# Designed miniproteins, single chains, continued (2): the designs that were tried, part 84

Each design is a single chain, and the fold is of that chain. pLDDT is the mean over its residues in the fold that is shown.

## One batch from the design tools (miniprotein)

Design m6908
Fold by ESMFold2-Fast:
Structure m6908 (fold): chain A 62 residues (1-62)
Amino acid sequence: KEVVIESAADLLYAIESAEADAEITWIRNGVETTFRRGELTAEEIISLAQNAVPGDVLIIRE
């Protein structure tokens, strides 16, 4: 699943709906960062949302 981030809420909903073993790739200006949903704490998810920029792309693989 591919999600273009327009707001912090979009990122929160996408990550919260992902399974624990889901691989999440965050793309900003062609730079990819990959992490697993189950390894993120609630504080880390909130931090990611606060640092999200409109136009970032999230790819969720389950």
Scores: mean pLDDT 76

Design m6909
Fold by ESMFold2-Fast:
Structure m6909 (fold): chain A 62 residues (1-62)
Amino acid sequence: GAADGERALAAARQALENGDAAAALSAKHESQVILETEKDPEARARAEEALRLAEEAVRRYG
């Protein structure tokens, strides 16, 4: 649901801020699961943003 998207987005932001590649990979996987299972456009939008930030963190720190 929307709460899952919010949690994934918060996790991705924290991983990017902290330079934590392992946390970023976890957030990336959570975001991908949300995008595969969620129909709610707001949850999907949050998951897409989370995926983008997680991929940025993996690129910088992984």
Scores: mean pLDDT 83

Design m6910
Fold by ESMFold2-Fast:
Structure m6910 (fold): chain A 60 residues (1-60)
Amino acid sequence: SMESEAAIRAGEERLRSMGHDDLADRFRTTATSLVKEGKWTVEDVERMTDHIVRVLESRR
């Protein structure tokens, strides 16, 4: 869906802006797959993005 695509793109961009290009690529691939399989919702994508960002911020 357009909402899922926007959420994945936002998460990817956030991770890239933090200097984690490889992680951003993996996130995009994994989130896209899980959304297509019906396993993840938009909320799951957003929640996972927030979690990853918080973990990365705590280590800088």
Scores: mean pLDDT 85

Design m6911
Fold by ESMFold2-Fast:
Structure m6911 (fold): chain A 93 residues (1-93)
Amino acid sequence: MPTEAELTGAMLLIQLAVARLLLDRGHVEEAAELAVETARRAVENPEAVSEELVRALVELARRLRAAGLTEAAEEVARALEELGYLEAAREAA
């Protein structure tokens, strides 16, 4: 059965998917807010962080930066760094 950490990880992945959809639809402020919130929740729940979540955070940070949302992208990169994923944080920057 899924653990609490596995359920939290799944919810964070869903939030990142929603953030990507919002960004693709031009809802850039809402996408940035959701991305930053999700990254902060990942830092608060390190046991929920999977390699898939790390890759999703990197992809979203790159998209945020491409959209001009540099501060939000930097917050996501910082969260990855705090989680110890230094290479992923560098790719998100």
Scores: mean pLDDT 86

Design m6912
Fold by ESMFold2-Fast:
Structure m6912 (fold): chain A 56 residues (1-56)
Amino acid sequence: MSKYDPITGEELGEEVVQLPGSDFVVSLSSAEEHLELAKKLGVDPIDRKELPEEFL
């Protein structure tokens, strides 16, 4: 049972998303914010994991 978002370290709320092909669960808002930062840096936030294009 995941108590915290592994991206931000904050407690998981009710809106969460499971990363594809992974057991990791993250907050929807943190996933969106992390994706925007990664796009600016030219790298994906998820090493060896690919998010659906509709999510990006």
Scores: mean pLDDT 54

Design m6913
Fold by ESMFold2-Fast:
Structure m6913 (fold): chain A 90 residues (1-90)
Amino acid sequence: MELAKKGLELGREGLRLGLEGVRLAGEKGASLEVINRAIAGALAGIGGEFHAELVIKNEKATEEQQKEALEAGKAGLESGREGLELALEA
């Protein structure tokens, strides 16, 4: 279950970074493209978090499902980081 818990941590961090990107993009009056990329990052973080929570709650979760939760968390973190980076560059 440690892989799914790691996926949860990464998904939460991705959501946090994506939301910070949305906040900064809005404050800077960034283009709709930048704002939409930050929103997409936050949504990817949410997806990773929920995927991991579902796997953690499943006592019969396979090792493959736990690895998938970790991968979803990593994807959420990466998308959140990308959204924040674009907002910072705007």
Scores: mean pLDDT 84

Design m6914
Fold by ESMFold2-Fast:
Structure m6914 (fold): chain A 87 residues (1-87)
Amino acid sequence: MKKFSDKEKADLLVNLILGGFRDGDGVITKEEIKEYLVSHGYDPNSEETEKLVEEIMKAIDKDGDGKITDAEIEEVLKKQGFTHKLP
């Protein structure tokens, strides 16, 4: 099984924002993260894909609501020292 650090999870979120976050609602769901990973070559039936989605959610969603807001994404990026500006 693959295990990712907080930095790796943040890198994946940056890619999600740049490559797939287009709703304008400022909310990313667990389902959207999984769909993004699948669209970028991850197997939807893989335990590794499911584990990665859960680890991303755990690192960012402090409330356990299953939703990641734009503010939560910005906090994670700030903590990891990313200098990239969100659109």
Scores: mean pLDDT 62

Design m6915
Fold by ESMFold2-Fast:
Structure m6915 (fold): chain A 74 residues (1-74)
Amino acid sequence: AMEEALKHLDRALEAAKNGDFETAALHVARAYHTLGRIDKAHQYAKAVYEAGKAGDTEKALEIVEQAREDILKE
């Protein structure tokens, strides 16, 4: 479960680096869904998507990294 979640975060990071924030948000949501954390899936995915819509790639990448740290602490 955790390994699958981390693989989704790796995909989210690559998507965000390429400016594909919809795909980045989707993979962040899937990482948390893999762990059964539906509320966090929505919160982190929304944050990534909103940062992306604002053109703030650095913030989107920061949020993906925060999700990774949060998941690793579970």
Scores: mean pLDDT 83

Design m6916
Fold by ESMFold2-Fast:
Structure m6916 (fold): chain A 105 residues (1-105)
Amino acid sequence: DEERLEFAKLPKEEQEKILKEENEKVLEEIARILGVSVEELIELLESRSEREVVDWLTELIRERDPGEARRRIAEVLKMPPEVIEALSERELAQLIVLLAREALK
C-alpha cells in the first residue's frame, strides 16, 4: 500500500521506467513457466505474424498441463485465479503477447 502511494508521487518518466521493468520481469517469469526464452518470444513477434505467435503460445499452454501453467501465471500477474481460469488458452496467449509488446516499448 505505501509502495503504491510512493509510486504515484514519482515523476511520470520514473513511473514509466518502473512499469517497463516490472513488465519485463513478469514476461521473463511467464517465459520460464512455458519453457521458452524472452529473447525467443521477442524474435518470433518481430519475424512472425501476431496470430502465429498467439497460436504457438496457445499450443505451449495446452502442452504444459493447463491447470498448473494457469495457476503459476496467475501468481506472476498477481491476478485472482478465477480471472485466469475464465480466460481461454488463446485469450491467455493474447495477454502474454500484449505484455511482450509493452516490454518492447
Scores: mean pLDDT 71

Design m6917
Fold by ESMFold2-Fast:
Structure m6917 (fold): chain A 72 residues (1-72)
Amino acid sequence: SSELEKLLKELSELIKELEEQEKAGKPFDPNVVERVKEIIKKLGASEEEANSIKTVEEAERVALRAYLKATE
């Protein structure tokens, strides 16, 4: 759906911001992390899964699982 496509595009852009922060040796922006968690939950992830995100790799993994569930 159009809504799913918009959420996935926004999620991709936010994860890219987290990657840039990690490469710069900066802590994650809490507002970016919060929005990533909101989108992942909208895609079908649990609160537990969303709250487990501490690294870019974990964010990408949870996002991928949520995407696969949403597109089945």
Scores: mean pLDDT 80

Design m6918
Fold by ESMFold2-Fast:
Formats: C-alpha cells, sequence, structure tokens
Structure m6918 (fold): chain A 73 residues (1-73)
C-alpha cells in the first residue's frame, strides 16, 4: 500500500541520518521488491538515503517527501 511505502521511505531516511546506511538501503530495496515503490519512487528514495548518509538532512527530507508522492502515483 501507499502507507507501507511511505513508512519504508521514512524509516530509511531516519536510518541513514542515524548513520545506518546499510539498514536504510535494505529498507528501500525491500520496499521496491515488495512492489511498494515504482521506479521513480525508488530512485528518489535512494537519493534521499545518500543525502541523509552524507549529513544533508534538508535534501534527504525533501527527496523523501518526493519519493512518497511518487509512490502514490
Amino acid sequence: SAEEGAKAIEGAVVAAANGDRALAERLVRQARDSGLLNEEAYRLAVEAVRHGAAGDYAAASRLGREAIRAAKA
């Protein structure tokens, strides 16, 4: 569901921001493999995780919201 996809993206961004990039990448991959993320949502979620892991929390938050919007399309 869109709600499950949104929770996965939110969890991944939080994990990345807390320094657990491996968990963040696993959450995004599991969501994609379960059909919760389309290609655009997956791409944006991966970018959000990269920015969060790099300490760019503003970009991570913005990209995470865009990924959630894309997952609902």
Scores: mean pLDDT 86

Design m6919
Fold by ESMFold2-Fast:
Formats: sequence, structure tokens, C-alpha cells
Structure m6919 (fold): chain A 90 residues (1-90)
Amino acid sequence: SPEEKAFEAAAYGASRASEAVINGDADKHAQYAREFAELAAKAGGKDYAIVSAITIALLARMTARNIGTPEAQKSADAAVKAAFDAAEEA
């Protein structure tokens, strides 16, 4: 279903985003967030893009808190912005 595909995209995006957060790569984290919001949009439209983007952003922030570095926090902030921007464009 579109809902299942959107959640799958969000989970996969969260996994890839976690790797970028660990490395402190804000640009890559933002890229993953955008890509997976776009995948969710293809699966279920704008509403699912928004849900996917929020899920990725929340997981990214939790991962950054667990790592506890300024670089991880900056990466999470970039992902939050990219996710919301992508969802708005959907």
C-alpha cells in the first residue's frame, strides 16, 4: 500500500541518515532526508512525504543526541530543514 511504502522509505532513509549523522556530514544527511521525502511523495503523495520527512527528522535528532557532538547536531538540523523543504515541494 502507499502507506506501507511511505513507512518503508522513512525507515530506510532514517538508517542512511544515521550513518551521515555519525560522520558529521550535514550535506549528505540533508540529501538523504530530501531523497526519502521524495520517495514517500511518489508512494502516497504530499501527506506521506510530510510524514516521512518528520519521521526522518525526529530519528536524526535522536541519533544526534545519542552521539552528543556539535557536528551531529548540525547534521540533524540540516536534515530537518531539507526534509521539510522537500515535503513542501511535493
Scores: mean pLDDT 74

Design m6920
Fold by ESMFold2-Fast:
Structure m6920 (fold): chain A 65 residues (1-65)
Amino acid sequence: AQAAAIEEQVQLYREMAAGGETKEELKDLVQLQSDQLIRGLLEGPEAAKKAQEEIDRAAAEAAAA
């Protein structure tokens, strides 16, 4: 269930970028996601889950700002 929800969110971000309407905050979010994903891969699966939670939190805050 969570994997599907994450995939849906990633698709929304890709649609915005493909439409040429990429915001600076969206670029910052993508960079944060990439960095956290890499860290998760290096530190193991438990760290990856924690990184996902941090990304969700940051994304929600960015959307509210």
Scores: mean pLDDT 61

Design m6921
Fold by ESMFold2-Fast:
Structure m6921 (fold): chain A 98 residues (1-98)
Amino acid sequence: EAAEFGVNMAEIISFTEAALLKGAGASEEEVREEAERLLRTHARAFARWAGKLLGLSEEEIEEAAKRAEEEALKRLPEILKRALEWGEKLKVDPAAAR
């Protein structure tokens, strides 16, 4: 499904960027805001891309994009939790980078 593909791609991108931001010392609020922005943007973009590839109508593509955004945002709390946990593990002491 076009919407499901959009959700899955957005989750991968949002999780990765959020974890890296946390590892770089960003605040929890900054990480949350960026994760939400990436989920909204990429869920719609990838759902539209997949819908076009599958030959869906323009109406079906926009409905898939809307549904992908809604479903991706439902995953935000779990994505944020995982990203914050991984971000702590990815923090590198400058002394360890030798």
Scores: mean pLDDT 84

Design m6922
Fold by ESMFold2-Fast:
Structure m6922 (fold): chain A 77 residues (1-77)
Amino acid sequence: MEGKVVVTPRLILITAPSEEEAEKLKDLALEIIGRENVLAIKVGNEVMLMARDREFSEEEAEKIKEAVPVPVEVREL
């Protein structure tokens, strides 16, 4: 199973081949967005980052796409 990241205005969904890889992808995304701006929920090899008081931007989505070694899909931005 290959990893994947889906970025929407209020949610970033991360699926990874393993729990360790999911944590690495989460940390890469959080470096771009800022940990204070999201609620992070992790279940096994899946992570959901929920925007708190704002929406994710197209610029943040593009930076995530450049930073992570898995396919990134951008929706509804």
Scores: mean pLDDT 80

Design m6923
Fold by ESMFold2-Fast:
Structure m6923 (fold): chain A 78 residues (1-78)
Amino acid sequence: SSVDIEEAARRLIPVVEAMDEEDVKEIERERERSEGDAKEALDLLLEAIELIRKGAPEEEILEVLKEYLRLAQKAAEA
């Protein structure tokens, strides 16, 4: 079965919403150690955290998380 990337992104929202400042710092540290698709994916994850904290519309959060998941998958296949 093909992964429903939108449903995967929807399931990720409560996980990202639960992230605290120490989680954000760890993502920032991992981003500094990363290159290419992996770094871009972590940039999108940080953007999603910021959007959630601002109370952005769910559709905007979903689009960023869908791009994060696509790039994370691509990085894992490298």
Scores: mean pLDDT 85

Design m6924
Fold by ESMFold2-Fast:
Structure m6924 (fold): chain A 75 residues (1-75)
Amino acid sequence: MEKIQEAIDYAYKRAKEILEKNKNLTPQEQLDILRAHRPELKAELKKRFPELTDKQIDLAVDYGLAKAYNDYLSK
């Protein structure tokens, strides 16, 4: 349970960094960039958390990205 939360937190942090570097773009372009980084983030999480299943990694990436994007738009 704790390892999935750590993976979500890592994905969230990485997504926030991507959004901050691209703050001059439209919300749609920012979303497109996050989607483009999904395979890279999934690979990073698999390397960092080899004990997690592919489904857990997918969940962590998707949840982390969604939360980061929603929090960013709410600023």
Scores: mean pLDDT 82

Design m6925
Fold by ESMFold2-Fast:
Structure m6925 (fold): chain A 65 residues (1-65)
Amino acid sequence: MSGTELGKEAFDILLQAAKEGDGESTLQVSREYSAAVDAIYAGDLAEAERHVKKGKEILEEAKKK
């Protein structure tokens, strides 16, 4: 997956978290988004993918509530 694709996926996850109205989940996803973007610019795509995956897991857990 390219850095552009990872960045778009991370942003989509952040937008979905914001739609839930849960400030804590949105804050956690925002932190993972920031870390993913930083990793992409550092050239560490494996670390970026890890942060995108964590953002997805946070979003999925929030949706269960």
Scores: mean pLDDT 78

Design m6926
Fold by ESMFold2-Fast:
Structure m6926 (fold): chain A 100 residues (1-100)
Amino acid sequence: SEEEQQLKLYINRLAAERLKNGELSQRVIEKSGLFASLDVLREISLGKIQVSQQTAQLLKLRIKLFQQKHGLNVTGELDDETYEQLVELLQQNPSLLDDL
């Protein structure tokens, strides 16, 4: 969907920026394929990585739209249910995150 494509673009940009800055978690290093970008996105959603207010607001909006589309609780955060739904979609559509 358009929301999934926008979320993918956002995840890829954030993963690339974190990689460029040398800020990698052990999980990102281990899961440098499919899950690397999701780990970065989750850390941002949980407030563990600081981003601009505009970036945070856009990410929250995209997460809310995803949650609405998939019948999840609309929290605006990558809570466990939202994260599991994203993981399932990535297993069905690995191209969503590409090689990041």
Scores: mean pLDDT 64

Design m6927
Fold by ESMFold2-Fast:
Structure m6927 (fold): chain A 78 residues (1-78)
Amino acid sequence: MIERLEKEAKELAEKLGLPKDIPEQVLTNLYVARQLRRIGDLLDEAFKKANYDREKAFQIFTDEVKKLEELRKKLEEL
């Protein structure tokens, strides 16, 4: 997943004549944008699972987000 985003970023940079040494900041910005889209998809799935009940949907969504946050914390500690 991340590797694919990195490849897309490198291909775009080469097409625009940017240096091959792509800053991590550019890759991070693309990764964040993709993750926001993914969070939106998780919210849509939560609403479907909850039959569009707001309270239940937010509970499911919050639990999934917390799991992702724990994973990110572990990666940042490494």
Scores: mean pLDDT 65

Design m6928
Fold by ESMFold2-Fast:
Structure m6928 (fold): chain A 80 residues (1-80)
Amino acid sequence: STIEQVIKAIKEYFEKSGKDKLELEDLPALEKVLKEHGVEEEVVNAVIKALEEKIKKDGSVSLKEAIAIAIGVVIKLKEK
């Protein structure tokens, strides 16, 4: 359910923003959408941090990349 909530939130942000990629300026708005979808604060913080690091290295993150990164973060958090 957490993975599904995160994927839905990321897809919704891309659809509503009309953007093909995430930039640093998008992260506060994406954080809000994740919280609106009921994603736990620990997961929201970890996903945003991972996306921020990737954007700082590559300049932007596509929809597919954002989903892949977010899934990896959720899986890693559940392995504890």
Scores: mean pLDDT 84

Design m6929
Fold by ESMFold2-Fast:
Structure m6929 (fold): chain A 91 residues (1-91)
Amino acid sequence: MEVRKKVIEMLKDLLERLKNDPRAHPNHIKMIEELIKKIEEGDEEALITAINLLALLGHNMETVKEIAEELKREDVLNMVRFFEEGEKLTK
């Protein structure tokens, strides 16, 4: 199940970035750690939540798009496209 591995790796990268940011809120770090744990335990809702969070933050958007396409879920793909278009409007 390569999608779960990719999402976990992206969340771990985001987590390392937050831990190195002195302005990062401790609750945000804990939230990401809990998402990683739930995904490793096979929680599909946590996986979808993590993909939406990564899309919202614009973190590795190319990889987020690839993950959404591999899941073959229109709801996830539409959400990722929505955040991608929003990012284009603000830059």
Scores: mean pLDDT 73

Design m6930
Fold by ESMFold2-Fast:
Structure m6930 (fold): chain A 85 residues (1-85)
Amino acid sequence: GRAASEELAEFLRELGREDQADLVLAEAAAGKELSEAEAQLAMGRAAAEAGRYDEAIEHFRKAAALDPSLRAELEEAIAEIEAAA
């Protein structure tokens, strides 16, 4: 939905990724809106890339709760981050 795409775009701007934020909003305006699970997954990936591991884990857990098909993949990703800390 539009709200999920806007949430991701705002988070990307906080990380200084304005070009990626603008792309997310442009795709939403074109009818390619993200689901809440897709937005949480993308926020988790962006947070991990920025070294914000606690935030990345929180977003991955939210994505897995919203889309159970992602659960096994995201539990593995969380374990890798926790092992690196």
Scores: mean pLDDT 82

Design m6931
Fold by ESMFold2-Fast:
Structure m6931 (fold): chain A 61 residues (1-61)
Amino acid sequence: SAMEEEALARIEEVVREAFETGDWRAASARILALAEELGLSDEQTLRLYHEALERVEAERA
């Protein structure tokens, strides 16, 4: 869905920043705030986080 596409893109930005700064605590807080903002379930948030993590890790390989 368009909302999940937007959520994935925004989570990818957060994950990218976390890899650059090493601040995974800030990343976790931002992802939780984003999930609340977009009305994502815990399951959707976890799925999108793993997808974002895989994409960003592949980008950095």
Scores: mean pLDDT 85

Design m6932
Fold by ESMFold2-Fast:
Structure m6932 (fold): chain A 91 residues (1-91)
Amino acid sequence: AEELARAAATLEELARQVETADEFEAEILASLAVMLLSVAARHSEDPAVAAALEEAARRVAEAMGRGDKEAVVEALREAARFLEEAARALA
């Protein structure tokens, strides 16, 4: 639960930074989010926690593939909400 809550908070902060960034900075920040989520998933000993982190990373990566800064902000916020809900379900 703690890993998911920390990841959600990080994604919310990155979403705020993306809102004020240009489009290329937004892609870098979204790439950082995907990397952090993927690394956290690989180091998680709980398969349910790992699966939630991998799903969040997948959602952000899909939004990046569409090349829209607004879609990236929405995906980061949606992923954060998803991780918060997963943290409550796994508590």
Scores: mean pLDDT 82

Design m6933
Fold by ESMFold2-Fast:
Structure m6933 (fold): chain A 61 residues (1-61)
Amino acid sequence: MEKEKFVREEGKKLGLSDEDIDEIIAWLKEQGYRFDRDTILELIRSKKAEKEGKPIPEFEF
């Protein structure tokens, strides 16, 4: 699936573990991949920031 491949590629580029990537993919499958690529990318970035304990610049959308 194109979106699954995108999550794996972008997650690895950002240094996420396979476990973190699989968690994101599992959640996106539960949601039926209803999100666009930009939203998915923000989700991946948020997961990395949370794992590293860095301050997340939160923007309301």
Scores: mean pLDDT 72

Design m6934
Fold by ESMFold2-Fast:
Structure m6934 (fold): chain A 88 residues (1-88)
Amino acid sequence: MSVIEKALELFKRDLKRYYEAVKDQLTDKDIEDIEKLMLKMIEKIEEGKSPLEAFFVTDFYNTDINSIKVSKEHKEKIREIIEEVLGK
């Protein structure tokens, strides 16, 4: 609970900073890759891995976003953060 909540808050903060730096260069593919990366990180934390271990996820590029096994609640929170920060 608290670890994942903290990870989502840090993601929102860092995503805002990143978007302000590169907003004019951000493609739909980049947005999808950002969502996939965060989903894979939360998946690994839900599996019991530390945030540091989750950071070393390297197989997300070839992963179908719909196949990532994250709880519905956390998947919705990730989506909400992306929509709030990056827009539609």
Scores: mean pLDDT 73

Design m6935
Fold by ESMFold2-Fast:
Structure m6935 (fold): chain A 91 residues (1-91)
Amino acid sequence: GRESALNAVRTVEGGVELGMSPYGIALNSRISASLASSASADDPDLVAALGKLIEKAQELVDAISNGASDEEVEKLLEEMLEAAREVREVA
């Protein structure tokens, strides 16, 4: 549960800090948040926060796949970071 959720947050934040591509950050975040959500099924608030992070990561993947501008990619990455902060707050 909680530890897996915090690992999902670290995947997002660490990817940004290390200068990983936004696409790579989004893919890794979607995977880690999905695994954390499965491990947190006993915590509805945490599952909801992780679900939002998964949604934002998917939006970023879809936007990049559809040729979104660098400005739109940065905006969506910031929204994904906001969702990761929400996960940290409820974990």
Scores: mean pLDDT 85

Design m6936
Fold by ESMFold2-Fast:
Structure m6936 (fold): chain A 91 residues (1-91)
Amino acid sequence: STDLSEKEKKFFEEVKKKVEEILRRLTERLGLDSLPAIWDALDEEEQIELAIEIAEIALKAAEKEGIEEVKEEAKKTIELAKNKELDKAAD
C-alpha cells in the first residue's frame, strides 16, 4: 500500500500533471532536460515566479480535494515568495 488516502492520491496526480506541463514549457524554452539545470538557469526573479506558480497549482488541487493542511502550506509559500519579491523591490 502507498499509505496515501484517495484525496491525497488525486491531489498528487493533479499537481504532477500541472507541474509536468510547466517543466515541459521550460525545457522547450531553455533547451534543458533536468529540473536542477532548469532551476539553476533561472534568475532569482524567475525562480520566485516559478515557486509561486507551483504553489498556486498545489493550492487549487488541495481546494478541489479538500485537503486543508496543504491549502494552508501553499498559501504560506505564496506569501513568503511574494514577500521576497517585495524585499527585492525595496533594495
Scores: mean pLDDT 74

Design m6937
Fold by ESMFold2-Fast:
Structure m6937 (fold): chain A 66 residues (1-66)
Amino acid sequence: SSAEEREALRAEYEKTHTGGVAQVLAEGSRLGLSVEQGVELTRRALEREGSLTDEEAEALLAEVRA
């Protein structure tokens, strides 16, 4: 399901990355992002291969919310 996909992608990213990126992904859930927005945020984070700064992660969150 989309919810399971979102959680799996997020968990996969979080096991490799810490700090601000993980915090932004968790904050996205708290802000009530839709399942589709959460999946998109996580996929974009994974595509950056852990090169995201905290600022870039926040920009991605804002973009998927639009």
Scores: mean pLDDT 61

Design m6938
Fold by ESMFold2-Fast:
Structure m6938 (fold): chain A 72 residues (1-72)
Amino acid sequence: SRAETIERLRAFVEEQAARLQQSITLDSDLEVVQVYLTIALTMEERGIPLPEGALSVDEVVALLDELRAELS
């Protein structure tokens, strides 16, 4: 489900923030997906593979477009 997908993305983002000792606020599903996309694109640019079972950039972009459409 979308809720389970968002929760997985949130967990990943929070884990990355903790590793970098950065405080992060994720108040909405849209923010979770936007931050995850930024991390995924940064990892791709740096040649770092995403962990097994992670959403691809294309899958995250599709989800982000769906969430943005709901706000329009």
Scores: mean pLDDT 78

Design m6939
Fold by ESMFold2-Fast:
Structure m6939 (fold): chain A 69 residues (1-69)
Amino acid sequence: SSALLEEALRLINEAGVYGALGDDKKYQALVEQARQLASQLPEEERERIEKMIEQADLNIKSIKELRAK
């Protein structure tokens, strides 16, 4: 569903903001909500969502590593 894809993308974008702010619990909660919605989407859209989560994880890791130094 187009609406489910849009909501999953919105949740990942919101998660990225909380992750960048160091709110790991909120980040993980929003990512899990996005994954639950993505489970109802076609394979190609699920792969897109997972790639966006992977990229968000890498970006947050880089931000945290820079702040820890």
Scores: mean pLDDT 85

Design m6940
Fold by ESMFold2-Fast:
Structure m6940 (fold): chain A 79 residues (1-79)
Amino acid sequence: SAELAAAAEHARALAEKLRELAKVAPPDLAEKLLELAELLERMAEAAAAGDWERMLALAAEATERLEALAPEIVEKVPK
């Protein structure tokens, strides 16, 4: 479906941005960013498989992790 294809594309794009941020982040934050990127890749894979339930569950987990990391990203990642 177009919606699942769009979700997969957005997840992959965000994962790539997180991997780039990890290159300039302190080691502890870099590890957390790479874990979030891997979670987004799993979400993209679920979307590609047509698994809406798994994709939505992974999207919820990714959102929660990103919200928890956002203050640390703003403070510690060079702009």
Scores: mean pLDDT 83

Design m6941
Fold by ESMFold2-Fast:
Structure m6941 (fold): chain A 67 residues (1-67)
Amino acid sequence: DELKKKTSEYNREQAEEYRRRAEETTPEQRIYWLGAAYGLEFGAKTGNIGIAGSSRVLADEAVRQLT
């Protein structure tokens, strides 16, 4: 269960990093980074994330849900 704590913390940290990148990009690309950040944060709360390979799938699906 310590692994779940580390995974949740890592996802939160990645979400923060994606928000920073959103600040540097164009408005259109900003949606992509914000969507990825929201997806990671939401997944961290639900604890229903498949790990490493899911970050890209999650980002893709978050953007898709927002558009």
Scores: mean pLDDT 62

Design m6942
Fold by ESMFold2-Fast:
Structure m6942 (fold): chain A 61 residues (1-61)
Amino acid sequence: LLALKGTLGLQQAIDGGAEEAARTASQGHRDGDAALAEEGIAQARELGVEEGAALMAEGLK
């Protein structure tokens, strides 16, 4: 269920034009680098993809 939210958040960030931010958040999650994951999520939020960023924050813990 949390994994589904992470995937949906990444897709919404990509669709909203924050593809690089989504890639950064995904990479941080895969590497166990919480700081990198949070950086990507913050970038998506700054680019106006608020819901995608929120879903990534919930799903990419």
Scores: mean pLDDT 75

Design m6943
Fold by ESMFold2-Fast:
Structure m6943 (fold): chain A 79 residues (1-79)
Amino acid sequence: MVKEAEEALKLGEELGASPAELAAQYLALADIAIKAGDLELAEKYLKKAEEYASKIKDEKLREAAEEHIKKVREELKKA
């Protein structure tokens, strides 16, 4: 599942998916990785989510994405 989702995200990047869409997808993968106990993979996906969130042009969407990333990072710290 995670590997297939990562492959789908790479295709989305190649096809020009929006930064907001990519940030949300990487954040979802990070949450799944934390729940699976794969903390290294979760950190990798969080960094990707942060990268794409910073490219979101809409300020409210960017703030919402960055807030969600902070919550997931706090969960990673507790794991």
Scores: mean pLDDT 78

